# Designed miniproteins, single chains, continued (3): the designs that were tried, part 16

Each design is a single chain, and the fold is of that chain. pLDDT is the mean over its residues in the fold that is shown.

## One batch from the design tools (miniprotein)

Design m8526
Fold by ESMFold2-Fast:
Structure m8526 (fold): chain A 86 residues (1-86)
Amino acid sequence: SLSELLDEKLGEARQMTPEEIIKLAREFLEEVKELLDKENFPYRDTVVNALEITIDIMEKLKLTREQAIAALERVKAFIKSLEKQY
């Protein structure tokens, strides 16, 4: 699932710099766009928008590693809730 893919990436993020976490989040966003387009997922635009907003906040507010991970953990929980409705 998409939430499981993000969970795996977040495990690696605990050893990363904030800049590396932003890069990881951007790479994940591109993977999400491709996967959800192939699956015709009904909440594709909602998930993409949530990730884009989260990445923008990480960059603009200069979030620490811990804050960036916490923001992406919230996105993961949100994705998981949408997957349960589907």
Scores: mean pLDDT 82

Design m8527
Fold by ESMFold2-Fast:
Structure m8527 (fold): chain A 65 residues (1-65)
Amino acid sequence: SIAEEVSKVVKEIAKVLQKDPNDFEGIKKVFLEMAPSLSKTAQDNILTALSLYNPELAEELRKEL
């Protein structure tokens, strides 16, 4: 399910943020490592959620896909 894909990625990003709230490179790495296993819809949902938190990071990730 898309919700399960999104939840898995959000959980890994949350672990990165718990260690360092400004580790945007860590967030980028986690997302890009997991992206090949995600549907396009799950990728878009995650990027939309990230854009509410940091729109610059979301755009950077979209370019790397």
Scores: mean pLDDT 81

Design m8528
Fold by ESMFold2-Fast:
Structure m8528 (fold): chain A 108 residues (1-108)
Amino acid sequence: GEVEYEVEEKKLKKGETYTVTVTNTADEPVFVAILVEAKDENGNVLDVDYALAELEPGETLTLTFTNKSDLEESTLITTIARGTGSKGVAAAIGLVLRAIGLEIDLEL
């Protein structure tokens, strides 16, 4: 199967909300994981959130993140993994494991 990764960066002010929406535009089911990491100016992770789903054609996955840090501004790094078949599942699970601080090589 094919796996694709997308990384986006956004500056988010205190109390500001950011919404990420991923739509499956393919004609087959796709596994999608969204990882959001809020970081300070030195790259330290302040907060993490994630969403994972198998999307049928035309379905969407949405993750809403609110900056709850006491910093006036945080850097939001959004990583999106999408893929098909067992490789897609492995990539999505790997991203979620990274979110919870586990680094495990998955072979499916």
Scores: mean pLDDT 77

Design m8529
Fold by ESMFold2-Fast:
Structure m8529 (fold): chain A 95 residues (1-95)
Amino acid sequence: SELLQESLALLRARVEAELERARQMATTDDDRRLVDLIERRLREAETPMELGAVVLAAAVLMVVEAKRTKREGRDDSEAQKLRLALYDEIEALRK
């Protein structure tokens, strides 16, 4: 389906943008390694289910980073927006 391929491309682009922000917010070696792992899986993902798994993993990373940045006095609002955007992408895959 052409629509499916377009939807997958759009979802991939959105997840890539969210991961770029996650990379900028990563403060520990573990966070950086997790971002690298998710980016690798995103490149390898070819199905909606695989993309959904990557989106969920990215959402978890964003929640962890949001809690850390809040504790450090940094603006955590961007991390919250990223988390919500990722949840919307997961929801889009459920049709």
Scores: mean pLDDT 65

Design m8530
Fold by ESMFold2-Fast:
Structure m8530 (fold): chain A 70 residues (1-70)
Amino acid sequence: MRLTPEQAAALQEAVQREFRLMLEGKITPEEVFQRLTEMLLSHGVPEEEAKELAQSIVNSLLALQREREA
């Protein structure tokens, strides 16, 4: 994945905040995917890469949540 340092920093902050909200049951994984995709698009990431990256992150967050519940 080819992100600028600014895009990577924005994504890291967004991922941490969205993961916390997801763990608290305040948002769904589908909402996280949509919000991350919109953020990446707003930072100039191509649509296909933004969707793939957002989906990969959501899958990773779901795996982490499942490990905590297991």
Scores: mean pLDDT 78

Design m8531
Fold by ESMFold2-Fast:
Structure m8531 (fold): chain A 97 residues (1-97)
Amino acid sequence: MKISKEEFELEVELALATMQLAILERQPKVSKEDLEFVLETVERVLELAIKTGNKKAIEQVYELAQRVLELAKQAGDTELVNRAEELIKKAKDALSK
């Protein structure tokens, strides 16, 4: 019961993060607040994916984190770049187990 609910929540949050990121990638200028919100969502998705052992979701988080990194670099936000790089590292570490 708990695992199936967490899996459903994981898929919903992953879909929302993917959609939000796609919208931001179409914007000529991305706000720091929008990037922080998406990054927090992707970080939460990674934690759920690791907790549930869902390697496919961890791989999707890795791809999303790379896309967030690119937007953070375009925005020139060093703090968000560092957070996105840390997220990429955590996803890689989880996949190498």
Scores: mean pLDDT 81

Design m8532
Fold by ESMFold2-Fast:
Structure m8532 (fold): chain A 72 residues (1-72)
Amino acid sequence: NLFKEKAEAAFQKVLAEHPDLSPEDVQALQNCINNSSDIEELQECLADVIAKNPSNSLKAAAIDLIGELKAQ
């Protein structure tokens, strides 16, 4: 799955750029990637997670992750 490969690559870059992410935030990002088949589903998943558990680090990482995927 090309989307999963791109999402995992972007996720690894985001983890390297956001070392302040909590283990819970890292798991939330990974769960959204695992449960999404495209960028739109990933954005919806991340928006839902952030709404339920707002974190500045998670918001920044989510923005960066989507930005990487859109830039390709």
Scores: mean pLDDT 83

Design m8533
Fold by ESMFold2-Fast:
Structure m8533 (fold): chain A 94 residues (1-94)
Amino acid sequence: SGRERVQAELAAALRAGHPFVDALIDEWAERIVNRWKKEGKKEITESEIRRIAQELVDRLLPNLTPEQRALFEERVYERLKEAAKKAGIKIVKD
């Protein structure tokens, strides 16, 4: 279906390193981090960031293969960590 095609095209674009995929992930990360700032978060664990990245990918792209999912989750995780650091939120190793 059209949804599966879009998911496959997004996964291919991610593997190819297309800039629009990074821009999309950065927009998602900014929305999440802005919510954390409004909630008064001063710190967050690496495990919590990874869990949020996994939940976001499952919600937006639920029918990815395990390999595609792992690639998206890792990219979201890294961009979310960077956005949190820029926002002054301390990242705690756990």
Scores: mean pLDDT 77

Design m8534
Fold by ESMFold2-Fast:
Structure m8534 (fold): chain A 102 residues (1-102)
Amino acid sequence: MSYIDQLKEQILADLDQVEASTDYAEVKKILDRIAGRMAEAVNMLKQDNASKAQRDEFIAMVQEVIRRVEQLRSASTDPKVQAALQALIDQFKDMEGQIKAL
């Protein structure tokens, strides 16, 4: 299993916890943890002169995660949760752009 596959599994598990939570403060902590994991991965890919294959795998993972976050945003009835999920989507699109520029 690749590092990116492990990262994807961790993020999807965190998003399942977001779906199960009714507490905005708990949701915010989980989303901040997800954003932190992704920022570390982006930094690693930049510093380690990642191969095209590794960059493509990261981009594919980001796109899959964005789809899951969009599903959660659409299912949410809490405007604060919807706004936090949209902010996460915007961050992931920025990260995707950064890796594509490598």
Scores: mean pLDDT 86

Design m8535
Fold by ESMFold2-Fast:
Structure m8535 (fold): chain A 99 residues (1-99)
Amino acid sequence: DEEKREKELEEAKKQIKENPEETLKELEKLLENYEEGLEKLREEAKKLGMKEEEIEKILKAMEELMEGIRKAKEYLEKGDVEKAIEELLKGIEKAEKVL
């Protein structure tokens, strides 16, 4: 639903602008746990009988999202909140295009 998505995005942008330090900490935590999460996802997907082709597609989408998070973290460290938001949105868009 486009309207719900727009509202959630605006709320997220506001929270990032109001709390950039907390956002930075959350992004760092996500990146630190990413590799462990990928291994668990791959194992669970195989256990559920998901095709390798489908698993690789999901993993590619996750990598695109994480690249956006890495770039957003770099911009937040520089104090560029607007660029950080742009990179997060680009990561989400690229992940959706892969799926």
Scores: mean pLDDT 78

Design m8536
Fold by ESMFold2-Fast:
Order: C-alpha cells, then structure tokens, then sequence
Structure m8536 (fold): chain A 81 residues (1-81)
C-alpha cells in the first residue's frame, strides 16, 4: 500500500541522513542526493520497490553507511504487504 511504501522511504532516508551526519563529523564526504533510479515513488509496483530497496541499501553501504539489521527486517515486513 501507499503507507507501506512511504514508511520504507522514510526508514531508508533516515538511515542516509543519520549515517551522513556521522561521516561528516568524522571529516568524510558522503553523497546526500539519492540517484533518480533509486528514488522510491508512490507509483512504483511492489517488485520495483523491492529492487530499489536492495540497490538503495547497497548504495548506502558502498558509502560506508551501516544499515542496521532491525531496519532491514522492518523493511522486509513492510514489503510483505
């Protein structure tokens, strides 16, 4: 549903913002602009959201931002519905 997609986007963006703030305090640059192909939109299908989530997590981790396991579990639960 739209609400689940919005929650997934919120969780991922919160991880990005918090991770970026931490890296900035350590004197490390991080990209804050989400690539267009990774931006989750309300029009996206469940499968498109799943693919974007996987790629978004990989993009976060490639920048040195840790994605907590509890957040990954929450996103998986939201994708179930």
Amino acid sequence: SSEQIEEISRVLLEILVRGAARLEREGRAVELVVPPELQIKSEDSKEEVKEKVEKFIAWLESQGIEVPEDAKKRIEELLKK
Scores: mean pLDDT 82

Design m8537
Fold by ESMFold2-Fast:
Order: structure tokens, then sequence, then C-alpha cells
Structure m8537 (fold): chain A 82 residues (1-82)
């Protein structure tokens, strides 16, 4: 479970870097692609969280990942709405 938590934390870091890079690009196509990619990751994380057999620390890490994904998508959508 510690290894799974570390894996999820690495994904969270990658999502943050990817979001920042997409925002820095100022490219509408790049931002739209980033939104779609992060929405797919969000759906995967939400589906994973439905597994009630997961250790609580893994569920907590998934909930953190979902929060970061939701925040990242919102930031990208806000930039696109400008």
Amino acid sequence: SEEAVRGIERVIEAVRRYTDAALASDDEAVIREAIEKLRRLLEEAEEALKDESLPEEVKEALRRAIEVLEESIARLEEKLAE
C-alpha cells in the first residue's frame, strides 16, 4: 500500500507539472487536449476509488489525486474561457 501511495503521489506531481506547462503554452489546442487528458485521468481515479477493498491510505491518496485533477481542470477551463 505504501508503494501504491507513492505511485499516486508521483502521478499528482506529474499532473501539476503538466497543467502548469499547458497553461504556460498559451495555446488553446494544447489547453483543450490537457483538459481532455486530465478528465480521463479523473474518471480513472473515481473508478479506482469505488474499490472498497483498497487500504484506507490508498483511498486517501486517490481522494487527493481527484482533488488535484478537479482543480487542474478548473484552472485550464478558466484560462480557456478568457
Scores: mean pLDDT 89

Design m8538
Fold by ESMFold2-Fast:
Structure m8538 (fold): chain A 58 residues (1-58)
Amino acid sequence: STAEIIAELLGVSLATAEKAVAMNPNGSLVEQAIEVFNLNPSLDVEKFLQAVAKLKEM
């Protein structure tokens, strides 16, 4: 699922990823990944940028 992909790429819990998806259910994977970063700004910035680059290709 979309939430599982985001959780795996960003290294966050599935619950956090599901919350981010629910905040922008009509958004792209990139937009939903940004919502994860907004919920958890202590995320590794380098991992976040790598995940965003990968999601843009999807």
Scores: mean pLDDT 78

Design m8539
Fold by ESMFold2-Fast:
Structure m8539 (fold): chain A 69 residues (1-69)
Amino acid sequence: HMEELKKKLEEEYVKSTKAFIEELDKRIKQSPNPEKAKKAFKELLEGMVDALRRAGYPKKAIEEVEKKL
């Protein structure tokens, strides 16, 4: 059914966003300058929130990015 497909797509968006945030956190820890990397990724995530909102992403996926800010 179409409703199940839409629900599954929303779940995939949330899952992908969460995995991306986890990968960023890992890269910050591996950086030769973690503080500089952390600042750069925070700016990236702020831009990402705006971009996802404009693209019509589910609120739940956007909240995963906002939670990391």
Scores: mean pLDDT 77

Design m8540
Fold by ESMFold2-Fast:
Structure m8540 (fold): chain A 60 residues (1-60)
Amino acid sequence: MVKKGTIADAWVAARKEKKTMEVTLPNGEKVYINPDDGISKLKELLEKYGQDIVEYKVAE
């Protein structure tokens, strides 16, 4: 099921479920957040899209 929330919500979901999340950004680009991704990767996405609502779902 596709969920809507922030980039931070997608990262929390990835860590909780131990699964990669497929995130669709507001510009239509897709990024993948792994449960083991470091805060530095998350920071870059949050600086650009941190206030935006994104769609996310389990990728694999």
Scores: mean pLDDT 77

Design m8541
Fold by ESMFold2-Fast:
Structure m8541 (fold): chain A 73 residues (1-73)
Amino acid sequence: MTKEELQKLADEFAKELAERMIKEGIDPEEFYKRVLESIDYAYKNGMLTKEEYDIVKKAVEKAYEEARKRLEE
C-alpha cells in the first residue's frame, strides 16, 4: 500500500467512523480510546510503519473530533 492509497483509505475511514458514531449513538470517547489501543498495538507489533501509524492515528482523531462536535450541538 502506498502512502497516497493509505491516506485516501484513512480519510474515507475517518468519514465513515464519524457518521457511524453519530448515527448509532456510540460514545465517541470510549470508541476513540478502543480504536487507539488497537492502532498502538498494531504499531508496537510491527504491523504498521511509523508513517502508516501517523496517518491512521490522525484519521481516527479527526473522526472523533468531528463526531464529538456534532453531538455537542
Scores: mean pLDDT 74

Design m8542
Fold by ESMFold2-Fast:
Structure m8542 (fold): chain A 55 residues (1-55)
Amino acid sequence: KKAEIKAINEETLEQVRRYVQQIKAETDPETRAQIREEANKLILESQARREALAA
């Protein structure tokens, strides 16, 4: 149970860090906004998965 939640957290942090690097490298504001939207969607999905496991 806790191990699965930890694995999801670690996976999410790794993917979020990748998005942050993409945002830092991107100079086009519109593309940066799209990357942020994708990162936010990932965070929400990860939160839902963790909450389902915690129930």
Scores: mean pLDDT 78

Design m8543
Fold by ESMFold2-Fast:
Structure m8543 (fold): chain A 86 residues (1-86)
Amino acid sequence: MEAVKLMEELAEKIKAAKSLEEAQKLFSEAIPAISEAYERDVARSDPEEVQELEERLAEISEVVAKKAIENGTNEEEKKRALEWLK
């Protein structure tokens, strides 16, 4: 499934991002390609395969969203930033 592969690649790029701003930019830039791949996957799949595709994309989307939030708002990152201000 092409959409799943693109979403997994996006997840890895977001994991490597240095800031929330960078993570959000990567996500926004990847959306059109993922949407096109999703449409192709749906057109080529039977109803059971479409269900599996949607389930897998939902799982990866949760991981992507969580990593984007963690890059800018987690308590460990905030504490670390405060300690490095010395």
Scores: mean pLDDT 66

Design m8544
Fold by ESMFold2-Fast:
Parts: structure tokens; C-alpha cells; sequence
Structure m8544 (fold): chain A 90 residues (1-90)
């Protein structure tokens, strides 16, 4: 189904942006909390742009379902980066 393909594409985009954050954190162990937060903000912006691309190709009736998944993904990115910041401040 088109919705199943959209969910898969969103999942791939999510893992791509999370992987970029993880790679940057691993490459730069001295990143400040502010810099990690900036990585999260940039990843969220990239994910939102990708979600809009997916929605443009998807029937309108599926948009609310995709929007809900995007909101969950954004909260997961925020939680992940907040946990990393907390770990580094410990």
C-alpha cells in the first residue's frame, strides 16, 4: 500500500538523521550541550522536510497518520539528544 511505503520511507529518513547525530557525537566527543541541541534541531528540520516530500506523493487521507508518526519521531530525537547531553554533564 502507498501508506506502508510512506511509513517505510519516513522510517529510513528517521534512521538517517539519527545516524548523522550519532556519527557527529562519536567524531566530536567534546561537543557542548548547545552544539548537540543544534544537531537535534537540524535533524528535526531535515526530517520535517522529508515528511513534506512524502506527503506530497501520498493521498490526503493518509496525511494525519503520517503527521502523527512525524510527531513521535521528533519527540524520540529530542529524548535521545537530551539523554546524551545529560550523560555528558554527569
Amino acid sequence: SELAKAKEELSEAYYEVVSKIEDEIEANPDLSPAEIQKLADEAIEELEKKAEEIKSKLPEEYHPELDKLVEIAIEEIRAFTEEEIKRREA
Scores: mean pLDDT 86

Design m8545
Fold by ESMFold2-Fast:
Structure m8545 (fold): chain A 75 residues (1-75)
Amino acid sequence: TLEEKFEELEEKLRELIKKAEEKGDKETALEGEIALGIARIVRGVGKLIGDEEEGLEKAIKILEEAIKEIEEKLG
């Protein structure tokens, strides 16, 4: 489901944030935290306005882009 995909990507992003913190890359860790926060807000807004599926799809895209960028930075 879209909810399961969101949760899997959220967990993956959290793992990347932790990896950045362990490497002392505070900027990359902060970028990950910001992206995670924005994705959660977008999902929440979708629920509030009655468009849960669209909100989840948009939130998933935010998480996917953030994961890609952080993976490239952490190498």
Scores: mean pLDDT 86

Design m8546
Fold by ESMFold2-Fast:
Structure m8546 (fold): chain A 113 residues (1-113)
Amino acid sequence: SSEGERLLQNGLDLVAKAKEYLDKGDFRKFAVYYTSAGILLTEASILGHDEAARRGRGALVDLLGYVLSREEELREHIKKLMEKFPEAREFLESTFKEFLEGARKAVKEAEEE
């Protein structure tokens, strides 16, 4: 449908921006574009089982794989947050670990299909 194609096109643009800001080390803008891309691509994936929905799922997996390829930069950012907010250390370590494990699982499952 035209709605699914519109959601996919907007999601792909936001994926490109998320990757750009991650590469620049702008983690605040990365988080905004990453979250927005995830929402739109998830909606595109749920609202149809056509080729646009399949491409939406592929783009989300690609974004997760790209984030995993930048794991060291994200880990360094999380370390800086833990230094700035020591009271949040255990929460930040747990959340980051769960995020990475989830992302690795999603990428692996997509490669096995």
Scores: mean pLDDT 80

Design m8547
Fold by ESMFold2-Fast:
Structure m8547 (fold): chain A 91 residues (1-91)
Amino acid sequence: AKEEAYEAALIAMSENPEDMKKGLLKLAELAKKYGEDLVKEAAAEAIRDKAQQMVATGDAQEQELGRQAIARADEIAERMLELAFKVAEAE
């Protein structure tokens, strides 16, 4: 459950629009089955992990974006889940 939500959040952060949509649809499905709080927590963890990699390996701009994403991970995860529900409702 939590591992699937983490993986779906990583896919939802893809630069490929098809993968992003697939990740968002999976997040909405998992939230319906296991609850929104579990999915938001897993998504926030995925966002923080990706952002920490940017801080560790990125240039100055990437490091700044990574720090902002770490600080706002919970907010970003909530917005990601809101988008996931909108995408799922349109299907």
Scores: mean pLDDT 84

Design m8548
Fold by ESMFold2-Fast:
Structure m8548 (fold): chain A 62 residues (1-62)
Amino acid sequence: GAAEEALKKKLKEVLPGLTDEQIEVLIRLYKEGASDETLKRLLLRRGYSQEQADRALDILNS
């Protein structure tokens, strides 16, 4: 829905280079109860900064 599309847009602004499918996987992992630590670890492994990972989690938790 509109809320999910807005969430995807915000995540793409913080996480440049992710495809729509990769953003959808990130949202799914969050919805399935993945810990903040697990999600940060995945983003850091992909080459994102700690600041970008923290901002992405703030967006997911809002």
Scores: mean pLDDT 83

Design m8549
Fold by ESMFold2-Fast:
Structure m8549 (fold): chain A 95 residues (1-95)
Amino acid sequence: SISKKLKEEIEEAKKLDKEELEKAFEEVLAAEPDPERRRHLRVQYEATLYLVEGNVEKAVELLREAGNDVAADLLEAAVKGNEEELKKLIEEAVA
């Protein structure tokens, strides 16, 4: 589930400073052999950095510019605490 992974990443980010996040991300990228997954992880990580800085609008914009509208919608719903919309988006993604 993309939404579960995004929410998990956001919760972890709240517990780490920016330098620790950057080091952890570099290790994750080094462990991922698939270039398409590396690209996806990079976009999600950059969006997470904007969230840590409190810039929700830029995080959503970055995901949409990368063509990941589903992740952008899920991220916006999760950050705003809109549980009803988040549930609906998850159900649509799983169906």
Scores: mean pLDDT 68

Design m8550
Fold by ESMFold2-Fast:
Parts: sequence; structure tokens; C-alpha cells
Structure m8550 (fold): chain A 76 residues (1-76)
Amino acid sequence: AGLTLPASNPLADLPGPVALGLVAMTLRDFELSQENVNLAVQALQAKPSLLGPVVTFLQRKGVTKADVLNLVKELS
């Protein structure tokens, strides 16, 4: 990406499809099953307004696999 100003949270500024892809990759990094990743992606496609909050949640320091699994269940 080129130079951008003002500097903001780069994940919060991503377009919806890019943010959705980043969420899917992050869930895989937490070693979630493909089924759980697909459920989260489908839920976020149905409710795009949740993309920003979910990206912000996944950026939190100390997020665990259990926290992410609970998020997927709440989205479903």
C-alpha cells in the first residue's frame, strides 16, 4: 500500500471484502476448524455492520482461541 494520511487503525479502515478475508485468515491463525471459519464468514456476510467490531475484537492483545470460538458462536 502507498503512503496514507491521517494514520488510523489500518484494520478498521479496510474495505468490507478485505476485512472479511483478514478475519478468515486470523481465525485460521487461531487454529479454528474450517467449519467454524466458514460459519463466521457467513454470519459476517449476513451482518456486514459487525465486521468493524469483529476486526477490533481480534486486534485486542491477549485474545485466546476460546474467546474467538465464543465470538463465532455468538455470530451464528
Scores: mean pLDDT 71

Design m8551
Fold by ESMFold2-Fast:
Structure m8551 (fold): chain A 95 residues (1-95)
Amino acid sequence: SIGDRRQLDGLATLFDHLREQLRWADENGDQEEIEEVRELTLQLMELAIRYLSKIDPETAKRLQELLERFKRAKTVEEQLEILDEAIDVLRDASE
């Protein structure tokens, strides 16, 4: 539905903001901000999965797989790649 598309696009925008924050923190060597953005990303992914499980279980499943990868990601580079993939998944689902 149009409402579901707007909500998916809104989630993609929130993840895009976190991706930009993480990239900026990494470029400035701000380890404390990197850790804070990492924690916020995990929290947002868990909230998004719970929300999406009710309206789009396929997208929720893909996001759950990305959440598990994000938990295992050891570098900011890996975390940024996973965030990019999450944004793409949400935007594709909104179309």
Scores: mean pLDDT 85

Design m8552
Fold by ESMFold2-Fast:
Structure m8552 (fold): chain A 70 residues (1-70)
Amino acid sequence: SEIEKLNKEAAELGTKIDLGQASEEDLKRYEELVKKLVEKIAEKNNDPEFGERMLKEAERYVKEQREKLK
């Protein structure tokens, strides 16, 4: 499934982030993948409020990871 594929790619990038091996490009790619995942999950569950909440959380997480690169 598309969700399964996106989740696998996001998990691989998430591992790189956790190991401190992620570049800015990796963080950008991770953000895009997580946003797509959240959109697909919100659509599947017919829960747009969940989608909006999770997108804000993902954006905060990525911003925090970017600050660690400085």
Scores: mean pLDDT 79

Design m8553
Fold by ESMFold2-Fast:
Structure m8553 (fold): chain A 94 residues (1-94)
Amino acid sequence: EEIEKYYEEAKKAIDEFGKALAEVMSPERAEEYRKKLTELLDKVKNGSVEEAKKAQEEIRKLADEAAYESNDGKVRSAANRLISAVENLVKAKE
């Protein structure tokens, strides 16, 4: 599959994750996570394969951090979807 398709899927996953976070934490904290994830996703999209893998690891770490901080099943489900979408994008770059 095309890199662009997986990038769009990962962007949607960040949007859904941000919406889930906004239901359970402050808007400022949710936006902080969203901005960091968006920066890292741009690195996955535009970096080398090794840079993309490093950014993937940071995305996973942030998604897990936010899920533990929120202690919410909906956020955890959105985090898992985001992690999978980013993994698909990284594989498409190989």
Scores: mean pLDDT 85

Design m8554
Fold by ESMFold2-Fast:
Structure m8554 (fold): chain A 100 residues (1-100)
Amino acid sequence: SHMEEAKKKVEEKLEEIEKKLKEVKTLEELEEVLEEVQKEVDKLLEEGEEEEAKEFKLRATKLLIEALSKLLGIDPQLYYDALLNRTSLEASEKEKEAIE
């Protein structure tokens, strides 16, 4: 199936992008990966694979944002921990209101 081949290419390219992003140490190297992502999106669109192009772009953009955050010296785990603590605090306040 042409659709199955396109999905496999998307997954393989995403794995390649993720590996490259783990090795990125500079903004210039990140820009090179961004250009590679844009070229793959354009290729998928030219082949008529619009949904695959959209899926690839969204998932690759998330990986690029995570890599950019790491390059800027922002620890993504600290943000995840802060978000979880806020959610837990709000749940505890709602539970206190239910007990009173």
Scores: mean pLDDT 72

Design m8555
Fold by ESMFold2-Fast:
Structure m8555 (fold): chain A 74 residues (1-74)
Amino acid sequence: SAVLEAAVERFRERMREEGASEERLARYDSGEGLAAAVRALWEAFDRTLSQRQIGQALGLSPREVSALLRLAGL
């Protein structure tokens, strides 16, 4: 999915700007890896986070968050 590819690229670029190692970035080289991170964040906040809050936390657009939530089964 072009939306999932864009979400992965945007997230990885932000993490790289924040000084993330290549080893850490490799964990988020797929939509599935990023969807797992979205699910982990949602579960950590007792399943109460809105799509907007998830997008703000991860630096992703509403369209990208929606695609990741769908992939995560949320």
Scores: mean pLDDT 79

Design m8556
Fold by ESMFold2-Fast:
Structure m8556 (fold): chain A 80 residues (1-80)
Amino acid sequence: MEALAEAVVEAIRREGARAGLSPELVDLLAEAARAQAAGDRERAEALGTQAQALIDADPAQRAALPALEAGVGEAVRAAV
């Protein structure tokens, strides 16, 4: 389970950079995913709220999200 969580975190960092997301947004999304995998709902929600604020502030970040979702989904499928 921890190995899968780390694979998701790595995929978010790799695919986020490829999609052109800011390093700050990528870190927030990766940490939120790790918190969710650990069952830390409060931390995941707080990090998700911070990530959403960055997305709402920059239309370019918002436009990159579908590519991030597709890339992370493919990386996770390849990891299992």
Scores: mean pLDDT 79

Design m8557
Fold by ESMFold2-Fast:
Structure m8557 (fold): chain A 80 residues (1-80)
Amino acid sequence: MLERVRELLEQARELLEKAREYIKKKDYQSARKTLQELSEVIDEIVHLLAQLPNPPAELVAELDALVREASRLQKELEKA
């Protein structure tokens, strides 16, 4: 369970960075698609952490940071 959550967090970080690169290149269509994939990965992490009686605070904090950054990028795309 925890190893799967860590793998998904790494995937989410990769997708977040990929979305940033697409925004830099003004490829907003690819950025939107990448953020949608990121949202799906985040939903999976939330679902897995919810199944744990005591989810590690470190993993919850990483998820929270990813959600905030994804929301920031989505707002940038809305203005493009």
Scores: mean pLDDT 83

Design m8558
Fold by ESMFold2-Fast:
Structure m8558 (fold): chain A 93 residues (1-93)
Amino acid sequence: SSMQEELERLAEEARRLAEEALRLLDKHKNTPASDEVLRTAGEAVRLALEVIERDPSHEEMRELARRVAEALEQQSPALGAVARAELDRVEAA
């Protein structure tokens, strides 16, 4: 269905951004990450959460959001906490 096709496209974009964000956050583990890296991580979480909101059974996107939020927290505890709070909110709905 067109809705499933749209969800798969969003999931693919979330995977792509998450892979890039995790690579860059690991590369910056000994230095502060740039605003661009933090934005990329935030976008990956946002897209994964959008998929979960539209398909609550999408376990892959939950795990992706958790992994990116955890990596983000290592660089920015405040941004990581916000990302985890948003994940918890979506899971509670």
Scores: mean pLDDT 81

Design m8559
Fold by ESMFold2-Fast:
Structure m8559 (fold): chain A 94 residues (1-94)
Amino acid sequence: MKLSEEEIDLAVIEVSLAVLRTAAKNAGHEDIAEAAGKLLDAVSKLYETKKPSRELVEKIRELVNAAARAFDAGDYETALKHLNEALSLVEKAL
């Protein structure tokens, strides 16, 4: 089966969220770990049922990357904000 660009981007998002969830849990940031886990589940469900637009996938990827950068910088409030914003976009598209 040939993977589309959107399928590759979603796989990258899912891996990034799984890594962020594990890193946050290991660092004691259970709220960030929980948000990353919820977003991971929602992204998987969105792809199976709705085949999201390229624009939506790009926006989710930007927010997940911004959350990861904020987490690495120790800005946990900004990381959680970006994850929750991405989750709202995914839930609205479901």
Scores: mean pLDDT 82

Design m8560
Fold by ESMFold2-Fast:
Structure m8560 (fold): chain A 62 residues (1-62)
Amino acid sequence: SAEATLAATEEAVAIIREMREDPSISRLEATERIAKVFTEHEPLYAPTAEANVEAVRKKAAE
């Protein structure tokens, strides 16, 4: 729903802001937190969220 998408987006923006202010928060950690937020609020995003986490995880392994 639009309401769920807005709520998930607001939480994701807060996580991104926290990551930008705290360099100890890895991109992988932030991506996992964002993926969890979208999966909980909008299950239809789960495949996209999983793909994004996998891409960041592979880059972090390099």
Scores: mean pLDDT 73

